# Ledger of designs, part 95: designed miniproteins, single chains, continued (5)

Each design is a single chain, and the fold is of that chain. pLDDT is the mean over its residues in the fold that is shown.

## One batch from the design tools (miniprotein)

Design m19503
Fold by ESMFold2-Fast:
Structure m19503 (fold): chain A 73 residues (1-73)
Amino acid sequence: SPAQGELLREAIKRLREEARQLYEEGVLSPEEYAEIMKLLDEADEAVRQGNLEKAQELFREAARKLEEARKKA
């Protein structure tokens, strides 16, 4: 639904901001940051294409990587 896509876009935006902040704080390596941002870019592209299932999967993968990086810092 359009509402689901809008909520997912907002979630992607917030996760991008969190990843950027953690990268600036030295919690994320440049490689970890690049990988997370690539997944979020692909998720945003999937939302644009109307593929919400793919967007959710990519978003979950990005969120998982961010959580793993945060826990090992």
Scores: mean pLDDT 87

Design m19504
Fold by ESMFold2-Fast:
Structure m19504 (fold): chain A 73 residues (1-73)
Amino acid sequence: LSEAQLHEAEAGIHVIKAAVYERLKDYEGAIESYRKAIEHLREAARLDPSRRALLEEQIKALEEKIKELEEKL
């Protein structure tokens, strides 16, 4: 795996963790996990510009999810 691919994999793990927290109604835990996913996606996009457009769309979706969850706090 390349460094970019490892960051994409880490982002995926954090998204799964966030979904679990969300189902438990632990919105603080969900937000923290989505933020970690975004950090890894940003690094992946930096390392692999060919995937940047797709990864930026994923980041925007996660940012909107965080805003939605913050309204529940």
Scores: mean pLDDT 89

Design m19505
Fold by ESMFold2-Fast:
Structure m19505 (fold): chain A 87 residues (1-87)
Amino acid sequence: AAVNIKEFELDLEVDALTDEALAAAGALMGRLVEAYEAGDVDAIIAAAREIAEAYARAGLGVRVRLTIVDADRNETIEEEFERAAAP
């Protein structure tokens, strides 16, 4: 079932920001926006995880923190993904 999202926050902590990392994450940001508009929490979480993996594949250490608040239930969903730089 779709969630009525009251608050959405995505925090990125990266060792360095590069054009390659930004480009790699760009398409995934589109999927995250689509998931947000659909209220699909599982899809939002999956997209955030893939963003972390994209940054790691670009050679950057990254920490992604995700907070989603369900307006109808007043429930908070928190997820965190930490990845070391890929070789």
Scores: mean pLDDT 76

Design m19506
Fold by ESMFold2-Fast:
Structure m19506 (fold): chain A 55 residues (1-55)
Amino acid sequence: SMEVEREILKTALELYDKAKEEIKKNNVSPTEREEILSKADLEAQKKIDEIKKKR
């Protein structure tokens, strides 16, 4: 279903935008930036997997 694909994309974009805001707000180091983005990627993957399983 295209609706599932759109929900997945929206979820990933929201998490990434939140991570970008945290980076800008806190003027983080390059290492901290990578950590924030890595956590966002893991959270996005987890939520995407949950969406796919629920159909």
Scores: mean pLDDT 78

Design m19507
Fold by ESMFold2-Fast:
Structure m19507 (fold): chain A 94 residues (1-94)
Amino acid sequence: MSPEEKLEELKEETIEEVKELVEKGASKDQIINKLKRFVLEVIETLKPSKETLDKISKLFVETEEKLRKAKREEWYEIVKEFVEKVYEIVLENL
């Protein structure tokens, strides 16, 4: 599997799993932990540069702050935006 195909698969899987977690009444911490796992899998699989990692880390902190302030009905869109932005950042640096 190419790095691009693996990244696309991780993106789609994470978005679907978060959607299911929100529908099942998961906590904010469960959603945040799912995003942490996504970031770790991206790092382990694609081994991005320090510069790319710094961008992802900044985006993650901003997203965690948004999620902690957000209502449940907003979580899916916040997560989707985060995952899509990470995908774009990593793709542009492949």
Scores: mean pLDDT 85

Design m19508
Fold by ESMFold2-Fast:
Structure m19508 (fold): chain A 64 residues (1-64)
Amino acid sequence: MKVDAEELKEMLKSLGENPTDDEVKLIIETNDEDGDGKLDEEELKETLKWMIENKYLKNVTLEE
């Protein structure tokens, strides 16, 4: 599975966040280990963890 900037933005909106296109692009570029402009499933998991630790997901906790 690969997640592009548009899909990541929609996922974050589903979590109650409102990221800008520039923020989503920066998040992908920071966490895109393959350099293809998309996040695979493992990179997406690391990205979500990174966002929680850096307080980008203020409406989401590390626990369910």
Scores: mean pLDDT 70

Design m19509
Fold by ESMFold2-Fast:
Structure m19509 (fold): chain A 60 residues (1-60)
Amino acid sequence: MEELLQKARETLSEKEVKIVELFLENPMLSIDEIAEKVGVSKEEVLRARYKFAQLRKELA
């Protein structure tokens, strides 16, 4: 988990990392709630989650 977050911080933007951290802390949060908390669009939340999913596959 920590290795995934470290890799995300190197690969993703600061906002995208914040999105991923919120999702990992509260996996039951909706895309809308994460977007509002971070101050980004729903599209940015989905994009950040997609990039993180790719990183997870690379480290699996």
Scores: mean pLDDT 76

Design m19510
Fold by ESMFold2-Fast:
Structure m19510 (fold): chain A 58 residues (1-58)
Amino acid sequence: SEKLRELAKIAARNAVEAGVSLEDGLKKIREGAKESGYSEEEIEEIVKAFEEEYERLK
């Protein structure tokens, strides 16, 4: 959903600002989404949006 993508982008921006690597950021966002009870499809949407935004900020 658009809401999940926006939250993932905020997380990506925070990760970049904090100096977190893409690999560590992806691990954290995937685990966090899983713990929050998101479906596998929603987790992949979140992860993809996070990765895309992180790469955009390079």
Scores: mean pLDDT 83

Design m19511
Fold by ESMFold2-Fast:
Structure m19511 (fold): chain A 53 residues (1-53)
Amino acid sequence: ADLPTVELSPEQLARVRELAGTLSAEDAIARIAEAFGVSLEEARRMLVSAAVA
């Protein structure tokens, strides 16, 4: 994507937001990376995308 945020499906966005609401940012990033099979950097971008969506 051309945007600094990653494109998330509505379902993925909801899950990322749930993790962000329940866990610390560091724990949420680690869980997102594991759940989606992405790097910690990409997981952080997913978390930011969910926060600004």
Scores: mean pLDDT 74

Design m19512
Fold by ESMFold2-Fast:
Structure m19512 (fold): chain A 96 residues (1-96)
Amino acid sequence: KLFEDKVNELIAQGKYDKAEELVKKAIAKHPDDAELWYLLGQVYFKQGKYDEAIKYYRKSSELDPSMRPITLSNMSDSYQKQGKTDEAQKLRQQAA
């Protein structure tokens, strides 16, 4: 919770490089923690880097299948932001 709050605070301040560095350092120590990969996806999503966001959301659900509903939803949002409406709808159907 405290770590996630710190990452979200940095994102809210527009300090994306610091948020990315902090999450990547945590991943280096705990590479199997699906929540950290999800947070990395959020950092890229807030920057408008939707391809990277999709990549890291996918990594999160590969490590922990219970993350799949939230990662599919956020991947759908990422495709929608890119104007890839058909891809977004397909993932939204899989999340339901």
Scores: mean pLDDT 85

Design m19513
Fold by ESMFold2-Fast:
Structure m19513 (fold): chain A 80 residues (1-80)
Amino acid sequence: SLEEKLEALEAGELQMSSEEAEKLLIEALRHPDPRVRELAARLLGLQGPSERLIEALKEALSDPSPAVRRAARAALKKME
């Protein structure tokens, strides 16, 4: 599942390129489950900063879930 892939990525158990990680995390930010979107936002905060990741996090600042918005703000602050 997408959740399992995100957890494996966080644990360093999933070998993938920066492009693959970006695609996975951007996909997860659009998931119907706010828990999955929150996890994706937190994981983006642990990645090296990139233009695409920053834009995805900015979009997440408008997420209907307060937890997702908070995670996105924290991630963006780490990239400054």
Scores: mean pLDDT 79

Design m19514
Fold by ESMFold2-Fast:
Structure m19514 (fold): chain A 55 residues (1-55)
Amino acid sequence: MTLDEILDLAEKLVEEKRKGIENEDLLKELIEGLNKLTEDEKQEVLDKIGELLTE
């Protein structure tokens, strides 16, 4: 799984969470993807999630 794929998963998860939907499968896939990233790449994903949650 690439960084771009993980960013897409994070965006999808945030969108569903905004609708009040918890998607356990997407959350699990995101966590597994994050564990394969470097610390810098993990920070990029977290920054993107934070940006999406504030906008």
Scores: mean pLDDT 77

Design m19515
Fold by ESMFold2-Fast:
Structure m19515 (fold): chain A 59 residues (1-59)
Amino acid sequence: AAERARAAAEAAARAGASPETADRAGVYKHNGNPEGARRAALAGGSEEGAREAERWAAS
């Protein structure tokens, strides 16, 4: 669980999301909320971050 949350945060950060948005993405995934992770990435203003979070949630 923690490893996957961390992976989501790192993926969002690499896609250009802010560090705070990446942290939120990881928290949402850890709580079993892939939709929340995608929303957090979008809030960072990065489409790439949103797509990465969505792809990771689908995996």
Scores: mean pLDDT 61

Design m19516
Fold by ESMFold2-Fast:
Structure m19516 (fold): chain A 78 residues (1-78)
Amino acid sequence: MSREELIALLERQAREAARLAEEARAAGDELMARAAERAAEIARRAIALARAGAPVEEVVRAAQEGVAELAREVEAEL
């Protein structure tokens, strides 16, 4: 995967997550809204690293670490 392909993928994921957060918030699903907001933040952080010239491997690692942290946060709310 090239850096441009990774950025495009992350931008799509960030947009989808932001949309899901708004939908969940409108439905009163606070846990899902927070999880989706966190997913969008993780994607945006990874995009910022990629745009700053970080290697693809570092961008992928940052995204994976963010997802693992989010999974832990969601588990703590259950």
Scores: mean pLDDT 83

Design m19517
Fold by ESMFold2-Fast:
Structure m19517 (fold): chain A 93 residues (1-93)
Amino acid sequence: LEGFAKGFDRTIKELEKEIEKDPKNKEAYTRLIRAYVAAGDYEKAIELFEKMKELGIEPSAIEYRALSVAYRKLGDFEKAEEYEKKAQELGLK
């Protein structure tokens, strides 16, 4: 009787409020991007990633990996490969 996606809706709403209260909270962006990807909302994940970059918040390997998954699910295999390589580069430090 436990749903596999129902927890993400509550988490998404909470994280959206955190970002509204503290627009510099990188951890909230990371978690929200991952939550959107897990929920299948790939377009929102991409939009949030671009907003993060516009605000001068530097994406980490986690965000690039999540975007790689999102692009792959959308059929953009070229972008998926590009973002996966970026995630590996940032993760190796």
Scores: mean pLDDT 79

Design m19518
Fold by ESMFold2-Fast:
Structure m19518 (fold): chain A 73 residues (1-73)
Amino acid sequence: SKGLEEARRALEEARRLAEEEKDPKASLGAGVGAGLAGIGLGVGEVAKDPEFAAEMARRALENGRKMAEEGLG
């Protein structure tokens, strides 16, 4: 499953991002949020549109990273 595989990769990247960041308050919050969103997306949307689910999971991860970088804007 292409969508499921990419969603899994996005989640794993979010986890690594949070783990490498030393500020658990800022980056962990954003990274975990993105990971959680990816999980929820994977459960619901992957069954219908795996390609869309993968794209959304990737965007959630990227948005989480940007939010952490800008300090919860």
Scores: mean pLDDT 57

Design m19519
Fold by ESMFold2-Fast:
Structure m19519 (fold): chain A 67 residues (1-67)
Amino acid sequence: MAEELVEEAQRLSGGDRVSMTALGNVLAYRAGVPRERIREVLAKYDTDGDGYLSREEALAAARELLS
């Protein structure tokens, strides 16, 4: 499940990295995760502060949010 959601978010992001906005929307809409929890966890993985995650970071964040 986490892998499928990250794949969808990466396709929506249109590049090599995963947009935090796209991943957040996919997690909220597909998995029903609360927006506040998404913001909290994604911020933890956004080490560069640029609003994009690597696929590895996005997958780790999605796994944490879906556990």
Scores: mean pLDDT 79

Design m19520
Fold by ESMFold2-Fast:
Structure m19520 (fold): chain A 75 residues (1-75)
Amino acid sequence: SLEEKADELVRKAEELDKQGKYAQAGSFYLEAAQVYDAAGNKDKARELYRKAAESFRKAGYVTQAEGAEKYADEL
């Protein structure tokens, strides 16, 4: 299912974040957020867009962080 796919992406993102691989973690959180958004689960999508933004901020990826924050705010 779409949710199972998104949950696997979240698990990968959490492990990468734990390893300090923030840019990669942000990318996986962003992909998971997009899957939940496409599935119509806006609450989980918002949460994951916020996590993506946080990870991108830690990586110094300001533009990607701002993009993810905007997606979260507009849900």
Scores: mean pLDDT 90

Design m19521
Fold by ESMFold2-Fast:
Structure m19521 (fold): chain A 66 residues (1-66)
Amino acid sequence: EFEEELRRYRDKAVEELVKAGIDPEEAQQLVDRLYRWAVERGWPLEKAKALLDELKQAYIERVKKK
């Protein structure tokens, strides 16, 4: 259910961050931290996905700049 969908989205976020040039360990730690935070706070899936997408986009842009 909620945790399963968040977990799947988390895995995709890590993959996309790594493809953008983020260190695999760093990408995993960041996404795991956010996933755990979302689950503990009981965030709606849409909100958790939006936050993961924003974080992913910010990191990708940062890597492409420098």
Scores: mean pLDDT 72

Design m19522
Fold by ESMFold2-Fast:
Structure m19522 (fold): chain A 63 residues (1-63)
Amino acid sequence: GSALAVARRLIAEFPELFEGLSEREVARAVQAGGLTLAEWEALSPEERRRLAESVARLARMLA
């Protein structure tokens, strides 16, 4: 679904933040946060990194 597409984009842009996490685990965190691809694309590089760090933390808590 859309959450999996966003998860793949996050992993591709910041692979180091998502080490040890599966696409499915990242997608669960994306879904929980309600993040869309359009919202991700609207962010600055600095905002994307901060949001990606938050998603990675959430994904690890849900794992």
Scores: mean pLDDT 85

Design m19523
Fold by ESMFold2-Fast:
Structure m19523 (fold): chain A 65 residues (1-65)
Amino acid sequence: GDAELRALLEELREAVEAGDTERVRELLIKLGESPETAERLAEESKTPEGRERLLAMIDRALAQL
């Protein structure tokens, strides 16, 4: 439900902020991303630009719940 999705998105946000690339990948898979997409997004989150894009996506998703 929305509460479970919110908790996963909040954990993903924390993992991105912490630079925990492996946790970012695992949480993206739990959220329904393919393993290939999750790995790519997690690697991109190591750059300032990729990190900002992923955080913006997370914040948009949270705002829509």
Scores: mean pLDDT 87

Design m19524
Fold by ESMFold2-Fast:
Structure m19524 (fold): chain A 98 residues (1-98)
Amino acid sequence: MSVEELIKKAEELVKKAEEALKKGKYSEAIDLLDEAIVLLEQALKQPLSKEQLKRIYKLAKRILELAKRVLEGTEDITRAIGTILRAIGLIFDLELKL
């Protein structure tokens, strides 16, 4: 899968996670955010343009914000914290590459 395809699929998963969160589907939202993180981690293993790095950084920050909102409403606190920590890790890795 190309970097562009990975980023576009991650963007779509994040949008679906936002809609799931609006409907109170916290488990579905966290699953979608976790899948988006996996795709962004795969993209980071490939050569990236500065613009692709910025897009991934924006997505990682959005994933963090949504995961924090899931944490506030979910009964599965452990999963939400796990997603938050993974998103923070991605943000730090990206800041070192930017």
Scores: mean pLDDT 87

Design m19525
Fold by ESMFold2-Fast:
Structure m19525 (fold): chain A 68 residues (1-68)
Amino acid sequence: MTEAQKYDGLGLEYIKKGDYESAVKYYEKALELQPDNPVAYYRLASAYRKLGKEEEAEKYRAKADELS
């Protein structure tokens, strides 16, 4: 398992717990290691939307779409 996959898994775990702040933290760490991963950008965008940060969510959604 890569470090990026570990952080992606942690992000998803925190989403399931409803802890979107921690999910954002771990998805950002995953993207630091694999910046060209569109799936991680979609997950980060979804987490920001759950936090009511629609502007940030749209920015990361657009980045994911560019990489797809």
Scores: mean pLDDT 81

Design m19526
Fold by ESMFold2-Fast:
Structure m19526 (fold): chain A 63 residues (1-63)
Amino acid sequence: MFSPEAQAKLEEIAKELGLTPAQTEKLKAAAERRAAAAGRTVVEAEDVLAVAEPLRHRLDVLA
């Protein structure tokens, strides 16, 4: 369901932000829901970025 670009972006963000497996799965599910809401069956990098922004702000405080 993830495009190669979206999968690569998800892995990149998870690594950069130090996400736990549980946080990564939540991000993945949120990106899938965003794509579905837009009428798409494939998740794009844009979907991953959009759902990661709120997490990015909170995780930067924990660094």
Scores: mean pLDDT 74

Design m19527
Fold by ESMFold2-Fast:
Structure m19527 (fold): chain A 81 residues (1-81)
Amino acid sequence: APPVVPGSFVTVNTLEELKETVLEQARAVLEAIEDPERARAVMDAFIGAARAHFRKLGASEEEIEELVEGLRALLEEHLAR
């Protein structure tokens, strides 16, 4: 698969497919970061970009919050190691 970066999203047919793409991108980004403070800062930037993108697509605040919780869960899982 082609490399992915924070704040870069692929056009997909559904919000669910886009959500999965964002979570995969976040996971790949976190695997490249060992420093906990850097991981938090990068994830906060990623969350901000995801919120902005999903709002432009017409996602509800509840849908955005669910995605943000998923992203924060990935960060917590990464930091718990």
Scores: mean pLDDT 75

Design m19528
Fold by ESMFold2-Fast:
Structure m19528 (fold): chain A 86 residues (1-86)
Amino acid sequence: MKLVLVLRGLTPAQLERYLAEAERLRERGYDVEVEIAGDELRITIGNLSVEELIGHALRAIGLGLDGAEVRVEFDGDTLRIEVTFP
């Protein structure tokens, strides 16, 4: 299964933090693709288990509780999480 994470409204500090997390996942052997456009960061992670996808969905819910706008969609193979920070 695949995760597509789209983060919008990022400060430079938030962008650097999420880029570091993406690099950490790549170092752990995940297939990670990163695309940056202004204050938007797109991270694509391949070969995730169902349990790993659930973990990412729960983290996104946490960001929503902290005031971010969160959208989650699942198409049977790809979990897409979109987060817009306040």
Scores: mean pLDDT 79

Design m19529
Fold by ESMFold2-Fast:
Structure m19529 (fold): chain A 64 residues (1-64)
Amino acid sequence: MFEEEFRKYDKDGDGVITAEELKAYLESQGLNPSDAFVERLIAHMDKDGDGVIDFDEFRAGLSV
């Protein structure tokens, strides 16, 4: 289930989600995310501080 959601954001299939990919996906859904909102989402899920979200971080961020 999380793999299908992750793939919606990971448009180039490199196994990570960048801030640019996340913003582009949200814009494709008719949303207008601020840079601060995108940065906050990345920071919340990005456990290693590299500025991208891998599948494990994405899964952990969605598991409450």
Scores: mean pLDDT 70

Design m19530
Fold by ESMFold2-Fast:
Structure m19530 (fold): chain A 88 residues (1-88)
Amino acid sequence: SKMEEAEKLFEEGLKAFAAGDFEKAKKLLEEALKLAGEDYLEVLLALAQLYYAQGDLEKALEYLEKALKLEPDNEEIKEALEFLKEKL
C-alpha cells in the first residue's frame, strides 16, 4: 500500500539523517509525507528535527505546528514548540 511505502521511506530517511546526509533525509521524509497525505506524525516530527539540526528554525516550527494539529493534547510536541520559540 502507499502507507507501507511511506513507512519504508520514513525508515530510510531516518537512516540518512543518522548518517548526516541531510539532503537525502529531507527528500525521503518529504516523499513519505506526500504518500501519507501530509498527516504522518512521525515524519512531521523527523522533519522538524532535521530542519532544527540545519538551523532552519522557522521550518522546524512549521512542522511542529503541523504535528500539534494532528495531536493537540500531546505535551511532548507542546514542549518542543516552546523550546523552539525560545530560540527564535
Scores: mean pLDDT 87

Design m19531
Fold by ESMFold2-Fast:
Structure m19531 (fold): chain A 66 residues (1-66)
Amino acid sequence: MKEEAEKLIKEAVDRLAPQLTPEERDRLYKQLLTAADSLIELGKEDLIKPFVEFAERHWRRRAAAA
């Protein structure tokens, strides 16, 4: 489960990479990993994918609106 969550997060961050600085990319990756770990500890791993998708959509809108 943790490996699947990490892969999902890496894929989302990679899709956003062209719109992010290296520092923003590292920060986002760490934030999403921390959130995923918390969800796994709470037995809510099903929320990881929707959460990552929401975060990716939010960042795409920010980049487009700049």
Scores: mean pLDDT 77

Design m19532
Fold by ESMFold2-Fast:
Structure m19532 (fold): chain A 89 residues (1-89)
Amino acid sequence: SARLEQLAEEAKRILKEEAEKAGVEVDENYLRALAEGLAQMTADLPEESALEAIRKAAKEFAQGLKNGDLVAASEAVMKAIAETRKRAE
């Protein structure tokens, strides 16, 4: 619980940072929901691997939004997480 909550807070911070760098606006509630989802999908990984997956997913998400394709952004996030999971111990 506490670990999952901490991971969700880090995910939200990373998502917001990447969105700001890309110059895209994202609803606060949507960011929170996405961060919670990312934490749930990566909570079983070692901390370093979970943060790496979240960071990669956040970059892909921001890029997809900048290109105006929310569906492509979501697919890119899922792919980034899956690829990082395959490399995790």
Scores: mean pLDDT 78

Design m19533
Fold by ESMFold2-Fast:
Structure m19533 (fold): chain A 76 residues (1-76)
Amino acid sequence: EFFDKAARGLRIVAEATKEEVDRLMEEAGLTPEQRELVDRILAAKDGTRSAGAGPGRADVLFEALAKIAEVEEKRK
């Protein structure tokens, strides 16, 4: 299910190192916009509050997270 994959992708991004996330983004073939949104999550993980993604870009973020989860699943 799409939302389950996006939730798994978010967990992967939250727990993985930046280097691991960068590799997953490359393998998933994310667009520059999708990569920017994932990078913003990594920056927020650094403990600073930011404005984050715009409200109309949630769909793009969820699609990126789902693709990351799919790539991680295929590597196993």
Scores: mean pLDDT 69

Design m19534
Fold by ESMFold2-Fast:
Structure m19534 (fold): chain A 56 residues (1-56)
Amino acid sequence: APSAEARETAERARRGALAAGMSEEGAQKVYDAGLAGKDGEEAQRRAVAAAIEHGL
């Protein structure tokens, strides 16, 4: 199960992606990537990478 910090970071990244105009599908990929992080720092790095890759 993802850590609480990874989940909170993934949720913030998803909301930020949606606010920036990313599609719901892209924002979901950002969220899923963030959840794969072992902590908040890794969650942030993974979410940012996914946002860049799927920035639609």
Scores: mean pLDDT 80

Design m19535
Fold by ESMFold2-Fast:
Structure m19535 (fold): chain A 75 residues (1-75)
Amino acid sequence: SLEKARQLAEQGEELKKKGDYIEAAELYLEAARLAREVDPQLSRQFVGKAIGSYVEAGDDQRAMELQVRMEREIG
């Protein structure tokens, strides 16, 4: 549900504050997945947060893959 997506994003924000950027990115991606069909705009915002978290973690490859996917907007 959309409520579940927001709860996961909130957990991701807490992990990011602790410096656990990879786990934060994973929670943002799960939140994006749950929001995709109901609120595509919110889903894109969560993907953006995941991209930022991967960049902070130094995972430039995964950040780039998500950026390309978001720009294509095929879902």
Scores: mean pLDDT 83

Design m19536
Fold by ESMFold2-Fast:
Structure m19536 (fold): chain A 78 residues (1-78)
Amino acid sequence: SATAAAVQAVVRRFMEEMDKAKTKEEVVEVLVRTAAELRAIPGLSEDARANLVAAFAHIAEERHGVDAAALRARVEAA
């Protein structure tokens, strides 16, 4: 589906930017932009979007040592 293709493109971009991020602030900026990109995808439910953001925050925690809960809170505030 077009929705699935759009999600896959966002996932690939997120992973590439996670590889390039050098600071915790850059990690936060990538996640905030990724959440905005997910909001722009037509047909993606709020639950699916929340689950994807949680998964991305977990990946950021594993790769860069940032707190996933703090990242999710920052996205909700943006």
Scores: mean pLDDT 84

Design m19538
Fold by ESMFold2-Fast:
Structure m19538 (fold): chain A 60 residues (1-60)
Amino acid sequence: APAPVTKPGLQPGSKVAAAYERLAEYYRSQGREEDAERMEKLAEEARKKDEVRPGGNVIA
């Protein structure tokens, strides 16, 4: 089992990406690797979309 390593994560821009990342970890905990991988891809896409189209979200 991999040790939990807390490191400076990526910039917090998209809450959607964060939500998917949390879900991915949750699925992994349950043993659903396939779902976890899908969630990771969705998180990446969400981050890309945010950069490509910085709509109008309220960011601190």
Scores: mean pLDDT 67

Design m19539
Fold by ESMFold2-Fast:
Structure m19539 (fold): chain A 100 residues (1-100)
Amino acid sequence: MDYDKVIEELEKKIKENPDNAAAYLQLGLAYLRKGEYDKAIEWFEKAIEIDPNNATAYAVLAQAYVKKGEKEKAIEYAKRAMDLGNTVAAENILKLAEEA
């Protein structure tokens, strides 16, 4: 996948609309796929600041913490995603965090 092209297009969208939570979420996912977990976390946190009820943002934040080996934080955010209605993604992340 061309992650650098995706990042460039998402950065343009954010410059045009800084309150676009979906663009921050997608930017975080692009960095997560590049293995830049700290950057991914930063962008997911911005998405949550704009839309604090976004269950998907908590689920991908938990996945980033799994990738960093921060098991306790991964479990915390996966449970938050589940509480907000993203049960399937949260269950998969909880299994990964418990096995890590």
Scores: mean pLDDT 80

Design m19540
Fold by ESMFold2-Fast:
Structure m19540 (fold): chain A 66 residues (1-66)
Amino acid sequence: MTFEITTTLPVESQIGLVLWLMGIPGVEVKIVGPNTIEVTTTLSKEEQQALKEKLESIPGVQVKEV
């Protein structure tokens, strides 16, 4: 599954988010814009849903399934 993540976070917080995501096995991160990243995952459906919910819980982060 692929998620498009849009964020209004400061650059240091965006870097922290990208590094955290890259640390997850089965997660691939692509930076597609200054405030937009794509996350592709080979995780289970349950783990993908948990990741989406975790991301949506972060203030200034918006998640869209693509």
Scores: mean pLDDT 79

